# Designed miniproteins, single chains, continued (4): the designs that were tried, part 101

Each design is a single chain, and the fold is of that chain. pLDDT is the mean over its residues in the fold that is shown.

## One batch from the design tools (miniprotein)

Design m15746
Fold by ESMFold2-Fast:
Structure m15746 (fold): chain A 68 residues (1-68)
Amino acid sequence: DFEERMSKALDEKNYEELLKTLEEYMKSLGKPSSRMYQMMSELAEKAGDEEKAKEYKEKAKKLEEEEK
């Protein structure tokens, strides 16, 4: 169902719904990885939400550095 919500959000440019769906997915995983945040950032950029894309990109970078 998250695929349907993301597709609809992209079509309607509803960035709030897109972010909500992605965050629900990550919450179900319990421990989001840096890779997941990177993918969310790219998806948000393609959706036109540059602010959220930057936020998730920064979180991904912090997690990636923490793994060293």
Scores: mean pLDDT 72

Design m15747
Fold by ESMFold2-Fast:
Structure m15747 (fold): chain A 63 residues (1-63)
Amino acid sequence: SDEDLEKMSLEEQLKKLEEEIAKIEKNIQSHRDNPVIVKAAEKELEKLKKKREELKKKLEELK
């Protein structure tokens, strides 16, 4: 069904987003000595975490 396809698409987006979050967290650890890079990465991480919560809310609405 279209609803099942939409749910699968959102689940794929969520998985990809979680992978990107993990990548940025690893990048922060690798650049701890560079405050400019860390600050920029933390700002991006916050944006991705917000998107993750939005996707989770959309998935909950499809129940």
Scores: mean pLDDT 82

Design m15748
Fold by ESMFold2-Fast:
Structure m15748 (fold): chain A 103 residues (1-103)
Amino acid sequence: SVEEVKEEIRRLFEETIERIRGASLEEQRRIFEETTERVVALILSAEGLSPEELEELGNLVHLELQRIAEAMLAEGVPVAEVARLVARGSDRVQAALDEVAAR
């Protein structure tokens, strides 16, 4: 169900925020990229979701990406680096949502 996928995404992002805490810039970048890959995989594995449910997933992921961005900024990651990671992550998530919507 969409609620189960949303719960898995929320758990993944909470885990990611904890992993970012006290990590180096290089480690935070790696953690962000790994989390993006796992979110993309969760979206691509989702079956039977309506267009409205896909929009709900997209909205949740964009909100959670913003939360990670804020956590990275709080850890002293440069604004330009955070913006770059979020833009790339958002593009990859949108591509996954578009692929599922086209099924």
Scores: mean pLDDT 86

Design m15749
Fold by ESMFold2-Fast:
Structure m15749 (fold): chain A 76 residues (1-76)
Amino acid sequence: SYADDAVAAGEELEKQGDYKSAGDLYEVAGDTYLFQGDYKRAAEAYRNAAKAYEKAGDLEKAKEMQQRADIAEEFA
């Protein structure tokens, strides 16, 4: 699926040290899973985005993604 492909692409960028772009792809995957009603996969993707943004030094986006993950997890 598009969301699964975005997660795979994010993992490859993370291996290359491109944490910002990895975070962006995990966020897109989280949003896509959320719109599909897959709250468990959405929460997992948002948590991966939070970790990637933290490694990129973007603590504000990391916190935002963690909050989105917590909300999605409530419905999982």
Scores: mean pLDDT 90

Design m15750
Fold by ESMFold2-Fast:
Structure m15750 (fold): chain A 77 residues (1-77)
Amino acid sequence: SEMEKIEQAIADGVAAGMLALKKGEGEEVVELARKALEAYKAGDLEKAAEYGKKAAELMLEKDKEGFEEMKKELEKL
């Protein structure tokens, strides 16, 4: 569903941002993750998903294995 796609994009963005913070690099990813969370807090789910997806795409290019591991860690929440 559309909501499931939005939720996944936001979750992926959070995972990307958290990984960037743990690595102490990827300021662009952190900024995109912050924008995603700000849009989410404002109720703009479509923009939250857009920023989240962009953050995830950048992290997949930088560290695919770390990104997949971070997503598994966050699934426990």
Scores: mean pLDDT 83

Design m15751
Fold by ESMFold2-Fast:
Structure m15751 (fold): chain A 61 residues (1-61)
Amino acid sequence: MKSLEERLEEALKLAEELLKEGLSPAEVMMKVGRWLMEDESLSQAEVGEILQRLAEHLASL
């Protein structure tokens, strides 16, 4: 069982790893978004919140 906070932390960690592999922020958002949408335990609202937080993080880089 994973909390929304744990899932957000995993999404941010995955995004950082993908950026280090040379992916663009747009490619990172697409891959992380797809990964989150494949998790049936997350609601659409929770996926949206995580993606919003990720977009804010990427915009700060």
Scores: mean pLDDT 78

Design m15752
Fold by ESMFold2-Fast:
Formats: C-alpha cells, sequence, structure tokens
Structure m15752 (fold): chain A 64 residues (1-64)
C-alpha cells in the first residue's frame, strides 16, 4: 500500500509539473520494492515525462 501511495503521489507531482517532487516519490517507491519506479524516475530525469507517466500508471494498475 505504501509503495502504491508513493507512485500515485509521483504521478500527481509530475502532472503538476513538479518534476523534482515526482523524482523523490519514484525513489521512495523504488526503495519500497517497486523495480519499475526506477525506470520511471530515470525517464523523468531525462525529461521524458509522458513515458515516465505511462510506466508509473501501468505499474499502479498491476499493483491494484
Amino acid sequence: KEALENLRKAVEALEAGNVDEAIEYFQKAYDLGVENAFGAMELAKAGRWDDALAVARATIEILE
């Protein structure tokens, strides 16, 4: 549940344009065992925000 909540917060932050906050939440989700969160974090760092959102949203669906 905690990992899923951090992914949802990362998506919300990234949609709001708060890239640094999104990266922090992706890191927290990764630390909680969500391997795909690392990929989303790297995509966000690279400015590939649509790709980062797609990975994060797909991962949220799998974890629900």
Scores: mean pLDDT 84

Design m15753
Fold by ESMFold2-Fast:
Structure m15753 (fold): chain A 66 residues (1-66)
Amino acid sequence: MSDLELNELASQAAVEAARAHRDAPDEELRRAIVEAVLAVEGVDEETAERIATSVLNGLRESRARA
């Protein structure tokens, strides 16, 4: 799998986890996203943490600026 394909699958998993836990506190949301991303084969912990942080920051920006 290419880096692009891996990143796309990881991003999809992160978005799905965020949707499933949209009403959860940030800490629970972060854990759910990290777990979902780590379930994607080939994703390491550093990448999962980075994706989770990015998704959470995007959600915070949307909530703060909407």
Scores: mean pLDDT 74

Design m15754
Fold by ESMFold2-Fast:
Structure m15754 (fold): chain A 51 residues (1-51)
Amino acid sequence: SREDALQLVIKGAKYKGDGDLEKAKELYLRAAEEFRRLGDDEAAEAALRLA
């Protein structure tokens, strides 16, 4: 769901803040996939740029 995709972005941001860039990237990529599934290509591209 959109809420699940947003939670993945939030969790990714926390890992990025902690310096865990690999986990952050994985979470952003998963968020992008969920946004694409929802038809939100703009949000998916934004999540990919964060990765």
Scores: mean pLDDT 84

Design m15755
Fold by ESMFold2-Fast:
Structure m15755 (fold): chain A 75 residues (1-75)
Amino acid sequence: GPSVKTLPEKAEELAKEGEELFKKGDYKKAAELYEKAIELLKEPEKNRHPMPEEIYEKIKEFEKKKKEAEKKYKE
């Protein structure tokens, strides 16, 4: 069928769930979801596939969001 979800699309869904949890004040779970999104994006690299520039930028974005959530629940 159309729109089989790729690893980047699945990672974006996890990041979106993390964003919703962040807005609700569940910073710890938000950070965990961003971490899962990052791990999914890094999966091709672990299998010795080159990482596209776009994926590298998404990882950086999700790492920033994860750090922001971690700062919120550590304070």
Scores: mean pLDDT 75

Design m15756
Fold by ESMFold2-Fast:
Structure m15756 (fold): chain A 71 residues (1-71)
Amino acid sequence: SEIDELEERLEELQRRAVRAYVLGDYAAFVAELKEMIRLLEELLKLEKDPERRKIIQRRIAALQAQIDRYS
């Protein structure tokens, strides 16, 4: 499904973000987090369950806080 495809892309971006962070490449780290937020916003358009929507929104907020910390 489109949701499953977005989840797989998010997992790949998460792996790339972790790698960038470990290498001290905070510009790449922030770029990966910004792309993750974009995919999470797309996921919100498809997600119908209110509880799951809140989880996605909280994840977006957490990623934004990390961007603010490392920008």
Scores: mean pLDDT 91

Design m15757
Fold by ESMFold2-Fast:
Structure m15757 (fold): chain A 98 residues (1-98)
Amino acid sequence: MEEEAERRRLEEARRQAEENKALFDTEKARALQAIEELEKAHPELKKVVESMRQALADLEAAAAQAEKGSPEEALRTYSQARGAAATLKERAERLLAK
């Protein structure tokens, strides 16, 4: 019973990791767009923009490292990364609105 349950958990983790990767890619694209608009509108915020771009790059690197491990690690990392990317998008949009 344990072996069958463990196999199903790994299969589900892979499926959810793929879904969360797609969601992270979507949120990352939205965050990059908002950051690019912020850079164009507020050149004086160059250091803030660079910090946001670095944060996205760090999330991407962490996800790539997690993919080398277990599907469960990939799932956790992509789930965190998609939320962090969405937060970066919101931050960029708030600064752009000023």
Scores: mean pLDDT 82

Design m15758
Fold by ESMFold2-Fast:
Structure m15758 (fold): chain A 57 residues (1-57)
Amino acid sequence: MSAFEYFVKGVEAYAAKDYAAAVRYFQAALALDPTHEVARSLLEVARAEAAAAGQPL
């Protein structure tokens, strides 16, 4: 998958409230494109949401 495809999957997981999956996809997107500011911002939000929802990872 490309960075863009991982980013899209992260957004889809976030919309489904699967924050742990969103974190994993945004991490993968950033591993391929470290300059993706939107993915970085959404990763931090997804991590906070995962912690608040009691989702591990």
Scores: mean pLDDT 81

Design m15759
Fold by ESMFold2-Fast:
Structure m15759 (fold): chain A 87 residues (1-87)
Amino acid sequence: MREEAERHLEEAARHISEAGRALEAGDYEAAAEHLRRAIEHLRRAIELEPQSLEAALLAFSASVEAYLAGDEELAEEANELALEAIR
């Protein structure tokens, strides 16, 4: 379980990083696509290991990037995951 959660957090971090690069390039569609993948990995990590500060921080980062990409629904989903990760 712990190794699986860690791999999902690593994948989420990678996608969040790629989304940030896409945002810098003005590619909002690519950014949103990477953020959706990050959110899927974060959701799995939180299911495996609840109350993870690492997952919460990654989810908050994804929320900010989604907002910058103009995807308010995705930003809200990521923010809700961040709150779930620390409850």
Scores: mean pLDDT 86

Design m15760
Fold by ESMFold2-Fast:
Structure m15760 (fold): chain A 55 residues (1-55)
Amino acid sequence: GSDEELREAGERAGVSAGAVRLAVGGGKLTPDEAAERIRRLSEEERAALSAAGAV
């Protein structure tokens, strides 16, 4: 997906576009699938993923 798709998915999941990109790459997921999976994570797990995506 495009960077815009990653940003939109991140907004839906409450994380950065970089966090969605990591989830897509690591899980071989679409941006929408990554967003749904991230929404099911705990607040702590989402914060850790956002921090990892920011580097």
Scores: mean pLDDT 72

Design m15761
Fold by ESMFold2-Fast:
Structure m15761 (fold): chain A 103 residues (1-103)
Amino acid sequence: GPLPPELQAETDEAVKLARELRPRAVEIMKEKGLDEAVDFIADEAVRYVKEGKVSPRAAVIAAGLTAHLAAQEIGMSDDEKARAARRAVNRVAEALGLPPLPE
């Protein structure tokens, strides 16, 4: 069925932020590697929350989505995509005082 309106709004915010971050994330990931790209994604997502532009949940979703899509665009393995998304999510969650992803 369709998402609840609140979850749909957060998903829309996350997709918009991911679209904004993806081109620069791809560039950084190509030139400097995965860890530097994850740092960029997490720092920008946290900044958007602090500026009141997105919800904390939307920022977490956007960080994971951006990292996954950037890794996919440069041809990284499925394991590297999953690792990039997990690292981005956990860095944003930690910075915002949210619980980490369950193991």
Scores: mean pLDDT 84

Design m15762
Fold by ESMFold2-Fast:
Structure m15762 (fold): chain A 97 residues (1-97)
Amino acid sequence: MIRAVIEITLPSNSSREEIQETLKKLKEIGEEYRKQAEEDPSTVKVTSISVNYEKEKTVITIEVLAPSLQKVYEFMDKLKEELKNAESVSIKEVEEL
C-alpha cells in the first residue's frame, strides 16, 4: 500500500470562478474514487483534499492511498485530463505503508 501526496497548482491569473469550478471537480472526482474503492480495493482512495490560497496562486493538496505507484500515476493522468486549467500536477510525497 502506498500513501501519496499530490499537489495541484493553479495559475496566478486564475479567476475566482475557475478556482471554485476546479474545487468542485476535485470533490466530484474524490467521491467517484471513494465509491469505486468500496467495490474494488485495487482502486485509488482519496483520503483528503486541502486548499492553500497563497499570494497570487492557489495550491490544492490531495492525499491518496493506492495499491501501487502505477495507480498513483494513473490517478494523476485523470487529474491532468479533468483539470485543464491546472499549471502543474505533481507528486510531493510518496510513502510505502
Scores: mean pLDDT 79

Design m15763
Fold by ESMFold2-Fast:
Structure m15763 (fold): chain A 83 residues (1-83)
Amino acid sequence: SAAREAAIAELAALAERARELAREAEAAGDAATAEAARQLAEELEAVRDALAAGELSAEEARAAARHAEGLLAQLEARREAAA
């Protein structure tokens, strides 16, 4: 379905963004932000896997993606404040 495809793409994009933040934080010596970003990426990947397995609806996956987007924005802001 279009909703499922959109949710998968959104989760994948957020996971990639979290992985990039983790890499940048690690390079800057910000271990706390790097670890939090890695954990967020793993959670997003788990939600995507659950969606693919039919254990989660597209609506539930999109709600999880919205929540994760907010957490990622907070981590990005924390990283900027630490730099």
Scores: mean pLDDT 85

Design m15764
Fold by ESMFold2-Fast:
Structure m15764 (fold): chain A 65 residues (1-65)
Amino acid sequence: MQIIAQSVTAVEILAIGEGARLKVEEEDGKLVIHTVDDTEKAKELAERAAKLIEERTGVEVEVKE
């Protein structure tokens, strides 16, 4: 879905701007966000991104380390 690709790009830009490392992958219509940095900030950003993507696309998002 086009909207998923747009959401991935937005999350990647947000991560770069905040100095956190996140990796976003699409799996079976679900998005998986990996926190590359084991920091509270990276986890918080991943959770915020997951919520935003769900609100915009209705796609389930999973956060993993």
Scores: mean pLDDT 67

Design m15765
Fold by ESMFold2-Fast:
Structure m15765 (fold): chain A 113 residues (1-113)
Amino acid sequence: RVITSGDLRLKEIIRKQLKASGIELTDEQLEELAELHRRAREAILNGDVERLLELAERYREMGLDDLADILRLAARALQLPPDDPNAAATLATFNDPSLSFSEKKRLMEELLK
């Protein structure tokens, strides 16, 4: 499958955050992070809370705290009833390609309060 605009934007956001910390990743390393994000989307589609929390810990170990928090919020939404409108809205926010990671985190936190 062709790389989506969302995957390309994910690489650019991660690159910018890491450059701010004096770290520059190779395209290969950014591709690995995009693959982790694809796995997170699959875990959400499958309702796999445990896998999603494992992926959140991997992002935390990489110093990607906002991404780790977003995955934890998605996992929390999956633990709500499937007909819960806040759960549905939180997962839709996770998948919105127009939002930055900081905006996604803020909106997901607000929906799950």
Scores: mean pLDDT 74

Design m15766
Fold by ESMFold2-Fast:
Structure m15766 (fold): chain A 79 residues (1-79)
Amino acid sequence: SQADSLRLALDNAMQVGQDAVQALRDAGQTDLAQQYDQRIQELVQQGQQALDDGDLESAAESVRRLVDVAWEAQRQARS
């Protein structure tokens, strides 16, 4: 189902984001890691809430934003 696909996408994006946050912490970029961790957690919570409410449009939007933030965090970790 679309809901199941979005749940998997949310979980995958969260994992990518968490890995990037950890890489930032390991690099000593503690303030940046904290900022990304907070943004990722907020988007994950929004996506989970939307899925729980059956709002697939809002869930898809949260997943897209989470993927963008996770990619941004990965780029920062590689810098």
Scores: mean pLDDT 86

Design m15767
Fold by ESMFold2-Fast:
Structure m15767 (fold): chain A 60 residues (1-60)
Amino acid sequence: SKEELAKKINELRDKYGEEFQKKMDEAIKAGKTYAEISKIFDELRKKLVEEEQKIVEEFK
């Protein structure tokens, strides 16, 4: 159902959003460049996208 799909996607996004926020805060505090922050985000986003796609395919 749409409700189950939304719940799983929201849970996944919350988990990754928390990691993104923590890594961004630490990177900014450490004076990292936008390019360095983007690299960190790219790795997390790749995992998030893979898991999101798997969930979406299961609910098609």
Scores: mean pLDDT 80

Design m15768
Fold by ESMFold2-Fast:
Structure m15768 (fold): chain A 69 residues (1-69)
Amino acid sequence: MSKSELEARKVGLVLRALGAVLDGDLEAAREAKEELVELLREAGELEQAEAVEKVDPTDVLGIVKAVNS
């Protein structure tokens, strides 16, 4: 996976999580967070994956901060 592909997929999952939170769908928010953590682990971004996993699924700003640290 290229850095550009990883960044595009990260943005897509963050937007999915935001949409789920705005919709009040906590399950969809959890699923988006889990997919983001798995993506980061597959890409070898283990520190970012750990940071995202610790964030509450409804704290989208916390997720954004974790992936852009």
Scores: mean pLDDT 80

Design m15769
Fold by ESMFold2-Fast:
Order: structure tokens, then sequence, then C-alpha cells
Structure m15769 (fold): chain A 83 residues (1-83)
């Protein structure tokens, strides 16, 4: 059985390969095990943004920032999506 960190790492690798749909699935698996995983929320948002699912990306960037208010990349992503 995989840990949240292992699912997250697989999601990141799939995102780098351009397989955004599969990356979403693995980030969701990570979050099912650890719903407070701010980095997984942020990267789920990034993958959804790449898929054109901008409203969902916005929600998940906000979730990442709620869990980690100092997350600079999430702050910048929210500003970019809202503009």
Amino acid sequence: SYTAQQYYTLGVLLYKEGDYEEAVKYFEKALALDPNYAEAWFNLGKALYKLGRKEEALEYYEKALALDPEHKEAQEALEQVRE
C-alpha cells in the first residue's frame, strides 16, 4: 500500500510528463490519505488548471493557502487565475 507522500510523488512525476489527467488521480489518492497535505492541494490545482478546469483549480489553490498561508506559489497562482 502506498503512503500519501508516495502518491503525491507519482502525481508530480505524471504532471512533469504532461499526463495531467493521471496526475489528478494520484493527487486525489494522496489527499484521500492526508487531507491536510497543502502541497498536494496546490499541485492538484496546477494539474486542473492545465486541463482547463480553472474554477476547481482556484478552489484548490485557496485550500492549499488556507492550510499553508505562507505558500508563495499558491498566492501567485491565485493572483494569476483571478486576473
Scores: mean pLDDT 88

Design m15770
Fold by ESMFold2-Fast:
Structure m15770 (fold): chain A 60 residues (1-60)
Amino acid sequence: MREAARQYRALADYYRSLADYLERKHGPEAKPLAEQYRKLGDSYERMARALEEQIRAAEA
């Protein structure tokens, strides 16, 4: 489970970096796609936190 949480955090960072890159390189035309990737990053970070919370609850 901890490994999956770490993978989700890595994916969150990856998609956020992609979103920033797209906005810098393509400007407003890429904003909808960049926003989609940013939301994906947020979703993966939430999954990582939820997984960490479940581990903590199970071990507490």
Scores: mean pLDDT 79

Design m15771
Fold by ESMFold2-Fast:
Structure m15771 (fold): chain A 85 residues (1-85)
Amino acid sequence: MSPEELAALAEEMRALAEGWSGLRRRAGLLFAEALRALAAGDEEAATRALAEAIRAEAEALGLSLAPEELEALARQAVAHYRAQA
């Protein structure tokens, strides 16, 4: 996925999430921020936003994940994407 494709996906996700509520809206908006950060090449901002998005979605599903697990998952996803891009 190119930076332009990531930016377009981020905008679509943001627009969809604005129509949602509660933890789901928060998770969607944070995921959009993570995609925008990836498009800009800011891996640390992307990792932080993605970890927060996963946490919000987990809370909405009644799941509890440790902060270190959330950060590890986010870092792995960002690193894997960069290695394949």
Scores: mean pLDDT 80

Design m15772
Fold by ESMFold2-Fast:
Formats: sequence, structure tokens, C-alpha cells
Structure m15772 (fold): chain A 55 residues (1-55)
Amino acid sequence: SEKLEKLSELLGISKEVIEQVLKMAKIDLNDTERLAEFLSKAYGVPKEKILEALS
């Protein structure tokens, strides 16, 4: 997924790890606001940078 690749690049973690974490948290990759909030809190990256990567 293009979104997973962009998130992997931004967060410095593998796309497989991101996918597994989101699956465990039951977060839909298309729920952009919830996704950005969760990853921002979990990995300490500004929410706005995550939203930009998902655009």
C-alpha cells in the first residue's frame, strides 16, 4: 500500500510493523484522522506530518 510506504518512510519503521500495529489497534488505514492521531501518539511524530504523508 502506498500509504504504508509513506508512513514507513516518515516513521523510520517497516511497513509490515505499521500494518501489524494498526491491525492490533483495529485502526482502518482509510480513517485518516484516527490513524494520524494514533501514530503521532505512539511514535512521537507531529500529527500534521503524518496527515501530509497520507495526502
Scores: mean pLDDT 81

Design m15773
Fold by ESMFold2-Fast:
Structure m15773 (fold): chain A 78 residues (1-78)
Amino acid sequence: SAAEEEDIQAFLSAPREEQERGLRQQLEAIRKALEAGEDLEKLRKEIEKLRELARLLGFEEILKEAEELLKELEEKEK
């Protein structure tokens, strides 16, 4: 959506240190939501978005953790 694009542009305009902190905070929030049994479909979309941003910005550790969370989520969908 247009709002999502605006949020992404604002994020990409931030300093790299703030970008990394923001992604780590989102990763932790998603992890807690997954442990709490929240909407798996919504969480999947959030993880995929986080993964793509981490890949785009070269945050390899965050990318790896996002991919691990996606695998955990897929296991819970069985």
Scores: mean pLDDT 79

Design m15774
Fold by ESMFold2-Fast:
Structure m15774 (fold): chain A 57 residues (1-57)
Amino acid sequence: SPKKLSPAEARVLRAALEELSKDPNATARQVAEAAGVSVRTATRLFTRAEGVSIDEA
């Protein structure tokens, strides 16, 4: 769905794309560190960005 992201969600998504372009096996922890957010937040937003339904709560 073409749902617009919040600034925080956009930051995590951008960090995820940058980490994945450097290392396609980058973990949610690496993305969290790059974006300056918690691992839980990065995991949730990263999962949403990839369209994979895991650990959304």
Scores: mean pLDDT 64

Design m15775
Fold by ESMFold2-Fast:
Structure m15775 (fold): chain A 58 residues (1-58)
Amino acid sequence: AVAALEAGDALAALIAIGRALPSLNPEAQRLYEEAVEALRAGDRARAIALAREASRAA
């Protein structure tokens, strides 16, 4: 399903961003933290959107 592929893509992006976290600009780091918080809250759609923005900002 498209949603499953999107979730996998977002998780891969979060993992890559997490590994690069010390090298990220402040905007990318903030977006990454917001994406992680959205995942904790169970808002997958928001987490996916924020993860993609963090990846683009990084």
Scores: mean pLDDT 68

Design m15776
Fold by ESMFold2-Fast:
Structure m15776 (fold): chain A 45 residues (1-45)
Amino acid sequence: SLAEEIARLADVDPERAAELARKHYQEMVDNGEKIVREALKKAEE
């Protein structure tokens, strides 16, 4: 629902809302990748 809250903010400031949504999406992808790599590394040990 974070994306939904950002979408609602777009009604007031679409440029800022889009920038925040993009940044959060990219951060989620990056964080997910790091978590997976750490888990695999520990499992391989």
Scores: mean pLDDT 71

Design m15777
Fold by ESMFold2-Fast:
Structure m15777 (fold): chain A 60 residues (1-60)
Amino acid sequence: MEEDAERLGEALARFAADGVITPEQARKALEQHLLDLGYSPEKARELADRVAERAEQLRA
């Protein structure tokens, strides 16, 4: 379950790093997906924030 979220997050972060979407768009996409799966708002935000951070790291 968390491994699936991490894999999706990494894919979204790479997509954002390539400039196809922004890191914020990637973060929002994962957050909404996790909320739809029944994650708590706090956990969804935590995992989504990691995606934005990862995208910025890949852009550097």
Scores: mean pLDDT 78

Design m15778
Fold by ESMFold2-Fast:
Structure m15778 (fold): chain A 65 residues (1-65)
Amino acid sequence: MEMEELAAAVAKTVAERAGIKFEVEEKDGKLYTKIYAETEEQQKVAEELKELLNKVHGNSEVYFL
């Protein structure tokens, strides 16, 4: 759905501005987003992005490095 692609693009832009690594993977017709956080500040932003994206497609995960 176009809304899923738009949400992923917006989230990627926010993540990039915060210095957070953001990856999008397609598997079996589903979009999966991977958000990598290295600091406590980045973890908070990553969790907010995960919650927002999961409201749209439900396939987002945060990884703490």
Scores: mean pLDDT 75

Design m15779
Fold by ESMFold2-Fast:
Structure m15779 (fold): chain A 67 residues (1-67)
Amino acid sequence: SEIVEQLKKAYEEAESFDEFAELVKKLHPSLKGLVDRYKTLIENMRKQGISEEELKEFEEIARKALL
């Protein structure tokens, strides 16, 4: 429960996906691979010309998926 509360706090306090992702990796190093995969996916979507508005929506989905 302590770790779950720490993740919820990180989710509420982080202003961006990148900030939240770094906090998740510090709290749960075992999730580093999953976090890095989400970061790579978002970068690839940006390179494909997906709009910043759509990228922000996807970043929020990724943030919730890491809870």
Scores: mean pLDDT 80

Design m15780
Fold by ESMFold2-Fast:
Structure m15780 (fold): chain A 59 residues (1-59)
Amino acid sequence: MEKEIEELLKKAKEESQKIFVERAALAARQGGTESFQEGVKKAKEEEKRLLEEVKKEAE
């Protein structure tokens, strides 16, 4: 069980990195500097939520 959770967490981390880059780029394109910073904040919060959801689903 714990081994599978660790593998899922690793995959979630890799996916969150891709989402972070995509969302930051989208925010920068649409709003400029201020939107870029907000996008980074949102991406970090989404990463936290994704990690929590993976933990919940693994059980």
Scores: mean pLDDT 69

Design m15781
Fold by ESMFold2-Fast:
Structure m15781 (fold): chain A 75 residues (1-75)
Amino acid sequence: SFEAELRALLDEYAAETDPARQAALLDEIVALARRHGVSPRALAALMGRHGHETPDPAKQGRVHAAAAEVAARLA
């Protein structure tokens, strides 16, 4: 399902500390959303939800930062 694939990519993104790999994972997340017809705004909301549900503060911060970046790309 889209939600299962998104969760797997977000968990990988949250664990990643290399900026180049973070950028590649974010591109994969956006591509996944496009394949499933999910808008960038809806994607940002889902990412924010996942961040809220992430118990590790550093990982949570990375997911929220990615959600903010996705939201900003729509402005």
Scores: mean pLDDT 80

Design m15782
Fold by ESMFold2-Fast:
Formats: C-alpha cells, structure tokens, sequence
Structure m15782 (fold): chain A 70 residues (1-70)
C-alpha cells in the first residue's frame, strides 16, 4: 500500500538525519521533500511510488553527504 511506502521512506529519512546530526534547516528540507512525495504518491501506482521513494532517498542522502564533505 502507498501508505506503507511513504511510512518506510519517512522512517529511513528520519534515521539518516538522526545518524548525521544535521541542522534543523536541513531536516526541514528533507521532511518537506518527503511531504511533497506523499502528496504526489496519491496519483502514482505502488510500483511507481516505490521507484520514486528509492530515488528520493538516494537524492536526499547525496544532498546531505555533500553538506558534510568539508
């Protein structure tokens, strides 16, 4: 179900943010991205939602890691 896909993405993002001890602004950006995805996922198939969730998680990790590179 889409709700499970969104919940899993949210948990993975929150876990990653907690491990990296990021600023509130970075956390707000990541959480906003998940909220946008949740809204868009309502119009997607479960397969499309899974692919988009995986891509978004990877993009957020790359973004977060780029902020910590120095």
Amino acid sequence: MKEEIVAKLREEVEKYLKEKNLSKKTQDIANASVAIFEREAEQMTDEEAEKRAKRLLEQLKVFIDSLKKK
Scores: mean pLDDT 77

Design m15783
Fold by ESMFold2-Fast:
Structure m15783 (fold): chain A 97 residues (1-97)
Amino acid sequence: KLLEVLKEANEKIKKTVDEARKESGISQEDADKIYELASRALANYADPKAKEQGEKDYQEAVDLVKKALSDNPELAQKVIDTIKEAIERVKKAVEEK
C-alpha cells in the first residue's frame, strides 16, 4: 500500500542519512537537508501530478549528497542508491493503485 511504502521508504532514508553523517562527519544541517529533499521527492513521486517536481527534488538531493560526501564516493553512492530504491518502490506502489 502506498502510505506504508512511503513510511518505510522515509524511515530507511532517514536511517541511511544519519549513518552517513556519523561515518563521514557531514553536518546535521546537510543531513537534514538531504532527508528533506529526498522525502519531498518521494511525496511528489507518489502524486502523478507532481512527477516533474519529484524528479527535480531527487536531482537536488543527489547533487547535495555528492557535494556533502565528495571525499567518500562509496558512501555517497550508498545514500543515492537508497533514495533511488525508495523512489522505485513508491513508483511501483502508485502503478498498483
Scores: mean pLDDT 82

